# Designs tried in a protein design run: designed miniproteins, single chains, continued (2). Part 8

Each design is a single chain, and the fold is of that chain. pLDDT is the mean over its residues in the fold that is shown.

## One batch from the design tools (miniprotein)

Design m4244
Fold by ESMFold2-Fast:
Structure m4244 (fold): chain A 98 residues (1-98)
Amino acid sequence: MEKLFERIEELLREALELLKKKTKENALKALMLAGVAVLAAAVLLVVLKKTPEASEEEIKRAEELLEKTVEIEKLLVEALEKGDFEGAAKKIEEILKE
């Protein structure tokens, strides 16, 4: 499980670095990575909820990770629509700093 949490967090950090390049192409790549992270976090949460040995702490961590990935994906969509890559990058950086 820990390696999957780490890989999802790595995808989100990679998405942030792409967005910081301030091009539409790199912002689209960032959105694709965030989408993969959302799916991975959702699958992880479903698996943990169906696992009798999973702790409440592990389930909560997966729920918090899914909420972060969804918020980051939303910010990336808004960045692409508005062209405000710098503002979106700052907000995503604060989410990941938690």
Scores: mean pLDDT 84

Design m4245
Fold by ESMFold2-Fast:
Structure m4245 (fold): chain A 65 residues (1-65)
Amino acid sequence: SMIDIDAEKAVIQIASSVSGNIELVETPEKLVIKVSGKSESDIKVAENLAKNLEEIGAKVELVVE
């Protein structure tokens, strides 16, 4: 789907400020959301971020470490 790249970058910046345990990595094919420490609350936040990003047309992968 078509997305606004500037809006996508703004969402990434906002998400990165929410938790020190959540990292967003932009690749040419997709966005990768990395969660460290296996916290259930951080995983839930990351799942919500992934869903919101997919809703605006981004391709997202969630990784838990």
Scores: mean pLDDT 67

Design m4246
Fold by ESMFold2-Fast:
Structure m4246 (fold): chain A 75 residues (1-75)
Amino acid sequence: GELYTALGKGLLEEGRYEEALEYFEKSIKVEEAQENPDLKVLAKAYKALGEVLEKQGRLEEAKKAYEKAKELDPN
């Protein structure tokens, strides 16, 4: 999960939002497929997902992603 989030952040910095989105979604899917998911890794991926959705103007989807991140790691 962590590697996909890092790759996605690099793409986000380059303005490659669709590709960044794909990597954040891959990070989430990989981590959620684990028998014991790392909630901090998932929270970081959901925060990054929210950021790219916000950059795309998808504000309601971004809000949901940020809320999910806070639920997974409220600290």
Scores: mean pLDDT 84

Design m4247
Fold by ESMFold2-Fast:
Structure m4247 (fold): chain A 77 residues (1-77)
Amino acid sequence: VGLSALSLLTQNLLLSPSDAQVLIEAFTPASQALTDLYGATTREIVKAFQRLAGLDVAVDGVAGEATRLAVQRALDE
């Protein structure tokens, strides 16, 4: 990895950096409920991040703990 999660989100959704930051901060163990609230678009962003970041997790579009930690790691890189 080495890619900014904010850049990934803004590139895939044309979101402003602030909107992408809100989505990242919303990633919680309740990610499935959050995905339902934000819809299929959020699920596809999470899947794209999981594929691009090379996460050792299933590409399922659920922003669980492993995905959230990987997002934090990407922000730190």
Scores: mean pLDDT 54

Design m4248
Fold by ESMFold2-Fast:
Structure m4248 (fold): chain A 91 residues (1-91)
Amino acid sequence: MEEVKKLMDEAVEAVEKGDFEAAEKYIEKFAELVKSAKDDPEKVAEMQAIALEAGKRIVEVLEEKGEISKEEAEEAKKRLEEMIAEAKAKA
């Protein structure tokens, strides 16, 4: 979980700095980590909990900075919430 927390911290920091491309890459790496842990539903649930807080913060920062539209912000939040729902369904 240290790697997941580090990855989320770096994603939030990238967004706060306005580096949207770096933030997107961190989100993609997170998705890969979740996929690699798909056979461990408890671990996936823990990863999703960490990502939910970071992801919502990232989306809010991006919207506030005008880096993404309201529609893009809603789509990003929806994707994060869908990942959590799928993790809970497998638990």
Scores: mean pLDDT 74

Design m4249
Fold by ESMFold2-Fast:
Structure m4249 (fold): chain A 88 residues (1-88)
Amino acid sequence: FALLGALAALAGARLAIRAGADPAKATAGAIAGIGAIIEIELGGSVREAGSAAVGGGLAAFKAGLSAGNPLAVALGLAGIVGGLLALL
């Protein structure tokens, strides 16, 4: 589920960029999501990946709010929830 959270954060960031959100904030979210995916792929800690997914989800959520894009906000929240579940 941490991977799903990371993917949701990446999707949210991409949608926010397309809607005209701050590219720096959206890009930071995308990088955090990609980092979580790489961590999982390389056999890294699910807990570390969960932390990255929360960070990426927060960035996507903020970017979505800035752009007024409800889908980006929803996907950012999904990333936060998925990351938190991984940390449990």
Scores: mean pLDDT 61

Design m4250
Fold by ESMFold2-Fast:
Structure m4250 (fold): chain A 86 residues (1-86)
Amino acid sequence: SKIAQLRADIDAFVAQAPTLSTRQLVIQAAMLAARVMMLSTDDAVRQAIWQETLAFIARARTASQDEVIALAREFAAYLRDVLAKM
């Protein structure tokens, strides 16, 4: 299913996070968020994902490499929770 594939891609992202640059972390996290949004039929859920994505990008902009990895893992956990409720 699309949900199972997306969960696998989120897990791969978390595993790869320590090897990615801040730019790669932001781009990949935003792409995963967009894929989760496309699976939702609820406009309120899609808006919530978009707001959380913007908050992640803003926090990542001023974060150290270690902090952005932690933020990316936190954001991935948020996306997994959204998918679990679908």
Scores: mean pLDDT 89

Design m4251
Fold by ESMFold2-Fast:
Structure m4251 (fold): chain A 74 residues (1-74)
Amino acid sequence: LRQQAIAQAEGVYAAVTAAFAGKVSAAAEEALRAAYARLLEVLSDPSASLEEQLAALREFEDAARAYYAEGLAA
């Protein structure tokens, strides 16, 4: 269900940004923001294929993981 996926993405984005705000590079902040915006765009598009949805989710997960790793290293 798209609404559940959107809610989960919003929760992850809010949690990682709240935990590491000001502790990561501007590049990491922008990468996560871009991946998050892309995911919401794809999930909100009723014509988006399952493959496109999974690709956007993968990109968001990768960006969130990188953001989290940088935050922990700070």
Scores: mean pLDDT 82

Design m4252
Fold by ESMFold2-Fast:
Structure m4252 (fold): chain A 92 residues (1-92)
Amino acid sequence: ARELVLRGLDALAEGKYDEAIKLFQEAIDYLKEKNVNLPLYLYTLQLLHAARLAKRGEKDRAIRILENLKKFFSPYDPELAEAIERAIEAIR
């Protein structure tokens, strides 16, 4: 599931919004089915919401969600935080 989230963030950074949405949905479905890693499930829901906002041009709202997630994960998962930062820069 984490690899799907990272691939989804890379797709966001490349402007591939539909691919990012699909990858986040796959990660959510996997986590829901396996009933594992509630934190990863919850923040992937926020990433999916941000991807949908970015696709419809609501950039400021998408960036706020991503910035909040980046702040939360920076001390725990620097790789994920860096992927989020690349997505933020691409959406701006």
Scores: mean pLDDT 82

Design m4253
Fold by ESMFold2-Fast:
Structure m4253 (fold): chain A 60 residues (1-60)
Amino acid sequence: GAEHDELVDLLLAAYEARVPLSDAERQALRDRLRTLSVDELRLLLRKYAPEAYAEFLARL
C-alpha cells in the first residue's frame, strides 16, 4: 500500500544520505526492503532517520 511504499522510499533516502549507492545497489536494497512488513520498516526508519519517521507519523 501507499504507507509501505513511502516507508521504503524514506529508508532508501536515509541510507543514500550516508552511503552512495549505484543503480543496481539501490534496486537490490529496494527489493529487500519491499519484503519487510510495515512494522519492520517503521522500526528501521525510527532507528536510521528519526526526524523523517516523526514527519511520516505526523501525516497519518
Scores: mean pLDDT 83

Design m4254
Fold by ESMFold2-Fast:
Structure m4254 (fold): chain A 103 residues (1-103)
Amino acid sequence: NREEKEKKIKEAEKKLRKELTEQGMERIRQLEKETGKEHPRSPEELEEAAYYLALNQKLENGELEVIGSGEKEVKDYLLKNDLAELDRYESGDTVTAIVAKVK
């Protein structure tokens, strides 16, 4: 079911975003402890900073890859994660998603 696969991709993106935010928050706490500086920010600003901090670090060190938008990139991602039934969907259908994956 194509709609179920698209939903799974969106759920994977949401889970990754949550996990990266949690990892970034821990890194911010560690940096504050190491530097002795307290950087009070609003919860929203802190969460956003944490997300991008973790995302950028993992992209730079190669632990994470951003899968581009387009049907081929999405199919390759789903196939690598044992979601081979994507081949049953019509080849003319455009599935566009930007998905990040952890190596």
Scores: mean pLDDT 55

Design m4255
Fold by ESMFold2-Fast:
Structure m4255 (fold): chain A 71 residues (1-71)
Amino acid sequence: SLEELKEQARREMERAGLAPELVEAVLAALPLVHEAEEKGVTDPAEVAALREQILPALRLQHEQFQREVAK
């Protein structure tokens, strides 16, 4: 389930020592992956496109966080 996926990801990110704000950013991106799995998106090209969407979103969140810290 989406909740189980989020719990697993949160645990892994906490183990990696990520800041809570970054953890929330990753969790926000997980519904995109979960929805693709539920819709049966198994084509490698579509999976790659979704991963590409997630990476920019995480980068944007990280950039916003860095901007706030740099104030």
Scores: mean pLDDT 64

Design m4256
Fold by ESMFold2-Fast:
Structure m4256 (fold): chain A 76 residues (1-76)
Amino acid sequence: MSLLERAKAKTLADLDQVKALVAASTLLSPAERAEVLARIDEFEARVRAAKSAEEVLAIVGEFQAFLQEVHARHGL
């Protein structure tokens, strides 16, 4: 597999793990959970469409910023 294919596979697996944790979370309201899950689906679609490792890294950076925003909304 190419480096790009491996980067995509790892990032998608990481996103899927976070998605599972969010889906199982009782700390978020149903509406907040649905919003966060929809955002993760958008990131997954962008990772699948990425044409370079640089694009994957940019998406990972945006996802990390999104997680920090979610944490801030919960007073973490």
Scores: mean pLDDT 81

Design m4257
Fold by ESMFold2-Fast:
Structure m4257 (fold): chain A 75 residues (1-75)
Amino acid sequence: ASDQLEGRKAVMGVSSHEAGEILGLSRDQMIDNLAASLAGRELISPETARKKAQEIIDELEADPDRVRRLAEEAL
């Protein structure tokens, strides 16, 4: 429901709020999507891919341009 989506945006956490509103995804969903992509392309375990995705997203908060380059290389 549209009312529910508007309420969801208002109650999202600060770290996920901006990214979730712009991309329509939470921080956790971005990590999951990146982990799935890495696992498929590098043929690594889902656990290893999730750890790499978490590290990449953590670096994104420090240097967005660097994380974008790393994500593109993983693709």
Scores: mean pLDDT 58

Design m4258
Fold by ESMFold2-Fast:
Structure m4258 (fold): chain A 48 residues (1-48)
Amino acid sequence: NKIFDEANNIVEKHYTNPQEIITRRADLKIALDNGAKTVKELIEKVGI
């Protein structure tokens, strides 16, 4: 999923704590399942 991969790359660059990255990546998947359609919508869900 191109949108997920782009959002995940932003999360990995923004957060430095490995546990935080894992948690935020899970939040991105939940947002996709709930109908988020853009990178902007995904990153907003993780506080970016």
Scores: mean pLDDT 81

Design m4259
Fold by ESMFold2-Fast:
Structure m4259 (fold): chain A 90 residues (1-90)
Amino acid sequence: MEEEERKRREEEERRRRERERLLAQMKEAIRQQLAADPQPLRVLSEVYYLEEVDGRTVLRMLATVEGPRGPENVLYTQSLGEPLTRSHVT
């Protein structure tokens, strides 16, 4: 019984490591997309959080950026293998 629980914990640890690796790749993809934007915005603050939706890993970045009319809150969402999406947070 304990041996199977230990094995499940080891598989969960492997999934955590794989998720961390995927997170690093997704964060880099977001950074590259932001750098490729023809209107680069100065990021004042950023918060990253991970969410799993229907078996897909979704990385969300809530950023406060310096827009042309002052500070704006922008939510960037990227699923693994999907293009970066941007939503204005009111």
Scores: mean pLDDT 68

Design m4260
Fold by ESMFold2-Fast:
Structure m4260 (fold): chain A 61 residues (1-61)
Amino acid sequence: MEEEIKKLEENRKKIVDLQKEIKSNPANRDAIVKQLRDWINKNREKLRKIEEELKALLDSL
């Protein structure tokens, strides 16, 4: 559980790094933007699922 949350925080850091790469390497902008957008959507969905799993776990305790 806690390890999963830390991985999510690391993913946020990587998103910031990707934003920096877009500014530094305009030629890769379109590819990076698509990757970033897909990853944001994936992380948002994953976070929602984690919340549901945590609620189920608390109910089981």
Scores: mean pLDDT 69

Design m4261
Fold by ESMFold2-Fast:
Structure m4261 (fold): chain A 87 residues (1-87)
Amino acid sequence: SLKEEMLERLEEEVRRLGEEQGFSEEDKRVLIEAVREALEENPSITEEDVENIVLPRLRGIIRLEPDKPAEERAREFVEWVKSLFTS
């Protein structure tokens, strides 16, 4: 499905960037679950939104906020997506 394709794209990016930044397997799982939650709670998200909005923010969280616990980054990511896409 389109949702599964979007999720796979975001999961791949988390794994790739997480490996690049030395994330633990647990940290990657926490972020992958946040991505899943964000997509499930915001069904209006399009593939274009994933490429142009969601992925750039996710890259920023992984690369630019290494001092934050994964759970805090995950929570902030989910809330950010809700604020942007929830009508």
Scores: mean pLDDT 78

Design m4262
Fold by ESMFold2-Fast:
Structure m4262 (fold): chain A 59 residues (1-59)
Amino acid sequence: EFKKTAEEAAAALNATPAEHRPLLQEMAAEGLKTASEELREAFLAALSPEDRAAVEALL
């Protein structure tokens, strides 16, 4: 259940146009600060390498 939610959120970020991507990366990082370790791992694993690096840099 949590894995599916994380994968859907990651897919949405991966599909985001470049002009809106930085804002969504920042919002994702803020959400991960209050998320469980399992949800955080599932979300980061489903991100593109570029989006993952950007989100991890904001944590």
Scores: mean pLDDT 76

Design m4263
Fold by ESMFold2-Fast:
Structure m4263 (fold): chain A 69 residues (1-69)
Amino acid sequence: LEKKVLEYVAELLGESVEEVIKEVGEENAYRSAAGALLALEKGGVELSEELKEGLKAVLEKYGEVLKPE
């Protein structure tokens, strides 16, 4: 589930998941991907149910720094 969030954002950037993780580290890669998806959702982009579940799992595991209370 969490990996789907990273896969989606990596594909938008034209990069592989493995490249993103190697560049910034796994935790930072997931947190950055979660932030990007939160920004898209706040901007009115409708995320799939799978991406919403993955986003929630990433935020629960790596912290909710980018999520309002």
Scores: mean pLDDT 72

Design m4264
Fold by ESMFold2-Fast:
Structure m4264 (fold): chain A 63 residues (1-63)
Amino acid sequence: DSTFLAQIPEEKRQALLQLKAQGKTKLSDFQAAGLTLEDFNIWLKHDIDVGVQDLKQAVERVT
């Protein structure tokens, strides 16, 4: 949901989406991309929420 991404500056949102697409989940990967600990925490919360949603959708498609 875009509400979490709205808390992150637009330029940093692109970096977060690229890291997520590459499967990079380590704080060191985020720091290398110029993201702060706060940005990492916002992403982590969003990733958990998206992961739960994706799991629910996968179950509905199979069941």
Scores: mean pLDDT 63

Design m4265
Fold by ESMFold2-Fast:
Structure m4265 (fold): chain A 80 residues (1-80)
Amino acid sequence: MSLDQLIDIADKLKLPLPRSVLEMVLEAARIVEKELGVELSLEDFEQVLISLAGVSPKEDREELLEKLKELLRLVHKGSQ
């Protein structure tokens, strides 16, 4: 998954997510994929972006990254 692909998904789903949040989703995804030894699907990313609708722009970067890693783990388990 690339940043451009995540931007396209967010635009297609009409989610008002800032680029900085999408970049953090990719960072969290790389960590989770390495941790679990899996490749996250397009559907996993779509579900994560939908779940992020309403995320505060004032959220601490480290706290957001931890939330994103946990969300990605949960979404992947649900898609199995």
Scores: mean pLDDT 75

Design m4266
Fold by ESMFold2-Fast:
Structure m4266 (fold): chain A 88 residues (1-88)
Amino acid sequence: SEEMAKKIEEELGEPELVKKALEGDKEAKVELYKKLMLKKVPEFLKKAEEIKDELDEEEKEWVEKAKKDPEAFVEEVVQKHLELEKQL
């Protein structure tokens, strides 16, 4: 979507990265996804705190990883997503 691409470009300030992703560059799509995920980590942590009593042990570990190192957390999430895509 043109509207979606424009919003992402405005949020990240990375017009060349957005353009490469739209042109089908797989590496650019992965980088764009990582940057978007990183920007959403504070909101994720806020939501996790609101439902903390509903989280299982694995989910609590993910929240702790996001608190300690948001960049490493995003890298692990994206890597797991890519591994799942390979199995489909």
Scores: mean pLDDT 75

Design m4267
Fold by ESMFold2-Fast:
Formats: structure tokens, sequence, C-alpha cells
Structure m4267 (fold): chain A 78 residues (1-78)
């Protein structure tokens, strides 16, 4: 489905940002910038979706998103 395709792409992009940040290939600022761009793309891709559909996508990507945000937070504290 369109939702599944969007979820798969979002998870892939979040995991790529996380992996590159962990490897030191991205700075924290670069990771934050990519995350913001990802959120903007998500908003554009889902503009025609209901709130329930957006919530369902959000729930399915939450673990990947939380992992990235936790890593950013930990690296900012060093």
Amino acid sequence: SREDAIIDELIREIEEITARLEAGELSVDEAIARYRELLARFAALTADFSDAQKDAIGERIRDAMERLLKLIREMQEK
C-alpha cells in the first residue's frame, strides 16, 4: 500500500541517518538537519492523509525515530 511504502522509506532513511551518525560520518548538526528534512518530506507525502493514517504511520516508525533522537541527545551531552 501507499502507507506501507512511505513507512518502509521513512524507516530506511531514519536508520541510514542513525548508522552514519554512529559511524561518525555525520555530525550531530547534520543528523538534525537531515531529520528535519525527513519530517518536511513526510508532511508533504502525507498531506492528503487522515489524522488516523498519519498516527498509524507515526506509531510504526516510532522505534526508529526514538533510537535516532536518543543518539542525537547522547552525542550532544558529550
Scores: mean pLDDT 83

Design m4268
Fold by ESMFold2-Fast:
Structure m4268 (fold): chain A 90 residues (1-90)
Amino acid sequence: SERYKRSVELMDLLRRLVNAPEEELDEIIQEISKVAGLPVETARRIAEVIRESRKLKEAQDFEGLEKLKPESMELGLQISDVLGLERRFS
């Protein structure tokens, strides 16, 4: 199904995003925007929050993680809605 195909493509893009060098971010952000049907601005913010969260976890900056939490949660809900997977996995 188109929903399943979109889900797989999005998960692959999100995995690439976490470890991508800065020069590849614009390409990945554009693909996330297209696959998810989200504005490029929203896809860019998702990328920024995911990568910042990873850096803060590696640095053990728990205060920084708490400050990022509300936006991360909101963007996570947008991704979950597009994927439609929150009720399919335990």
Scores: mean pLDDT 73

Design m4269
Fold by ESMFold2-Fast:
Structure m4269 (fold): chain A 56 residues (1-56)
Amino acid sequence: PSFVSDDSVRSALRYFASPAAAEPTRDFQRANGLTVDGIAGPDTRAALERALRTGK
């Protein structure tokens, strides 16, 4: 999609903040060169927002 709403970004961030998403969170962190700690911290959230908003 050419645009994503803030609700879509928040839904994705909430998913990655859950304990069940620890492994996908680490995979995302590795792919984006972030600290791999398995939690959706500020850096991970910022990278997710950028990926979703600039996904074109």
Scores: mean pLDDT 67

Design m4270
Fold by ESMFold2-Fast:
Structure m4270 (fold): chain A 80 residues (1-80)
Amino acid sequence: AEDVKKKIEEQIEEIKKLIRKAKTASKAEVDEIYAEIDKKLEEIQELIETGGLPQEVKNELAEEAQKAKEEAIKVLDEKR
């Protein structure tokens, strides 16, 4: 279970890097970056559902992923 948690944390960190990249990207590049963010969010959801994590840990990781998603949407709205 600890390896699954680490993998989710690594995916969230990659999303944060993509958000930083999106802030300096062109409008066309932003759409491609957000497609990658959406893919990583889907991977996180699957790992939370299938990874055998305790419910408390699932809730904490889902909340962190949701926070990253909200930051991504904010940056996208500023570019569109």
Scores: mean pLDDT 80

Design m4271
Fold by ESMFold2-Fast:
Structure m4271 (fold): chain A 94 residues (1-94)
Amino acid sequence: SLPRVELSAPDEVKVGEKIKVTVRNLSPEPVTVELYIAKEGSDELELVARAELAPGQTAEFEVTVKEPGTYYLLARARGPGGEAFSAGKLVKAK
């Protein structure tokens, strides 16, 4: 089956504060996770972190943004069954 991962992050942060992002592997197999961020209005997803997660394992990432705005977070998971994406998460930096 396709890998399944869950992404969690706060709804709002202050500019310059660390956004604590968690990604949990819900798959029965190991996955490689890549965490992406995009600022609203940007055409580019930026790769900000990678981790290898065993079944049920959670990675915690810290991401800092330098400008106020709305940011989109997305995790890409790759495993033996293929590639899948988490649900996306919007974070507002003030």
Scores: mean pLDDT 88

Design m4272
Fold by ESMFold2-Fast:
Structure m4272 (fold): chain A 88 residues (1-88)
Amino acid sequence: SVDEELLELIEKEEFTKAGELLKKYAEKVSDEVKRKFAEAVIEKIKSTGLPAAAGLALFRKEVVDIIEPVDPELAKELEKLAEERLSA
């Protein structure tokens, strides 16, 4: 299933591939897996200090827009972290 593939990518920290899969199949991905994706991305941002330039694409508005209808507070935290880390 798409959920199982996405969870495997999240566990491997392949967030670029996970984000691409989430965008392509958003309607088929469960709300629980969307939350787990958002939580994993937030934890990665918090743990790495300053994200690498290559990581900027992972935290694009499109991902925030997918998470917002599922968990608006997680979406807000992602947006805030993107502003704080990517605007510096």
Scores: mean pLDDT 73

Design m4273
Fold by ESMFold2-Fast:
Structure m4273 (fold): chain A 87 residues (1-87)
Amino acid sequence: EEEERIKRLREWALAKNPDITDEQLEKLVEIARLSRKVRELAYEIGDEEFRKEVGKKVDEALSNNDYDTAIQILKEAIEKLEKRKKE
């Protein structure tokens, strides 16, 4: 379930960086939720390459500690996938 996955993510993040802030944890949880939605939508429309491209962009943003850009990339990807699903 989502709550259990979020709990494991928070535990993992704290184990890797005990100094991580609550704000950073909340953003990581949001990124995880949005990433899952992208995977589900991409699977439904059969576009694995788009999912991989989005994943690379998110990973690049996260490597720069730019959580807000990662969230924006995922939200934009969801909008594009939702539009394609209706077509």
Scores: mean pLDDT 78

Design m4274
Fold by ESMFold2-Fast:
Structure m4274 (fold): chain A 77 residues (1-77)
Amino acid sequence: NRETAERIVEALNTLPLREAGRFFVSLGFSARDFQLLLEAAGLLKEKSVEELARWLAENTSLSYELALEILRLLSKL
């Protein structure tokens, strides 16, 4: 989980958005899951990481634990 979250966050920080999306899909997630992750990341200043991680777990193939780890890493930027 943590290693997967770190790889996703590194891709978002270092790759063009299209390439980061391809990487995310290569992990077994959908393009829709990637779009919703980006929407949640955009709300990090307005919502808690726990609230956004719960929303992602309810609306995507991301588990709550993985979504929480991704959002926590993104919130530190």
Scores: mean pLDDT 85

Design m4275
Fold by ESMFold2-Fast:
Structure m4275 (fold): chain A 72 residues (1-72)
Amino acid sequence: SRGEELLEEARRAREEYERLKDSEDKKDLLRAIGAALRAIGAATEAVLLAKKGEVSKEFAEEALRLAGGRLL
């Protein structure tokens, strides 16, 4: 389902961010920023779809948790 896809996307993006956020390489830091933005995007879409009844509230809440960690 789209909710499962968005949750997996948020999870992968969170993992990439955590891996790269403390790198001394500017390219890795830019990738970390990109990953944070992808996690936020996936969580935002999940929330909007949950409001429309197309995705479960549980998927939206988990995606928000993954995006709402200390990503900034």
Scores: mean pLDDT 80

Design m4276
Fold by ESMFold2-Fast:
Structure m4276 (fold): chain A 65 residues (1-65)
Amino acid sequence: REALRAAGLSDAQIAALERLLRDPAATAEQISRETGLSRGKAWAILQVRRREPDAALEALVPFLE
């Protein structure tokens, strides 16, 4: 979580991202709207999570920069 805050996400945005990544029906558009990330970054994060479902949220930091 601290790495995600360092990447510029608020605690509310991190909580939204954690919730959406646990939802198999979540879309890149929903992630983009709730986190402020671009649609492309949101889509990339969703693809990484689908490939690596047990990956820590910190593994997403490169997609936030």
Scores: mean pLDDT 71

Design m4277
Fold by ESMFold2-Fast:
Structure m4277 (fold): chain A 110 residues (1-110)
Amino acid sequence: SHSALVAAAADAYAAGSADADALLDQVLDMILEALRETLDLSEEAQELLRQAAEAYVRERDYERALRLLVEAYLLQLPDVDREELRKRPLEEQLDILQERLAERARARAA
């Protein structure tokens, strides 16, 4: 995945595109694949992450992108109380979910 990120950046540069959208699209897609490998994401979670990247890059709908990220992470954390989590700001929700996923990843690597 790391070599794929470098290749994507090189391709965008070779195309003469200094535009942030084209570069960001390619880099984000490769990051989503790397996250899938690292966090053992389901196909459903991976699809939600792709939709989040699309909302962020193409639609500039950052709130929708954050909501889709939360949904993707919640698919990997079925023991989380969704109603209690929803009472928190979206950024705080992401911090909590990312911390729990990191704990699971560390436990798996130990």
Scores: mean pLDDT 67

Design m4278
Fold by ESMFold2-Fast:
Structure m4278 (fold): chain A 66 residues (1-66)
Amino acid sequence: MEAARAEVEKATARMVKIYEDLGLPDVSKKVREAAAQALARFTDATEMKRLIMDEVYNYGKKLVEK
């Protein structure tokens, strides 16, 4: 799984760079989002849930402080 994850991340970085160089930032953004979802399916679901919850909490805190 770790090798597959590393390969997906590397391929994603290459594709993002190619689309950005072509002047297609919208496609680049969608590629990053799709790869992030794919990586979530290949990594520990419990660990991913924890990281997502921490991000949501921190984002909500910033909104309240505004």
Scores: mean pLDDT 63

Design m4279
Fold by ESMFold2-Fast:
Structure m4279 (fold): chain A 113 residues (1-113)
Amino acid sequence: MEYVGRIRVDVEVTARPARLEFVLPSGKDDIELRIRADGLEAELTVKPGEPDKRAGVVVERPGTRIDIEVKSKNEEDVKKAMEATVEAIRQALARDADAVRSYRIETKLEKVE
């Protein structure tokens, strides 16, 4: 059994780019995070006992959609990674509030056999 967390971020920027930040904390099992935005695909993997991993994405276009997928065999690891990622995004958007016209964050957790 595998757990999949999905985070969708829709960001409308003004004339200035906004920077989003992502955090993938270590857990009990391997955790994978995939980020897809405007033709970009990035993957982060953290193993048990490794330090937390961080990534940044710059949003340069109006109406940018970012899809984030978090996978682990451990449900709590996925929940923790999703919470850390959403918090990092919210903090980054608050820092660049002058560049951000609007944003929407949607989250979903699924169990996959």
Scores: mean pLDDT 78

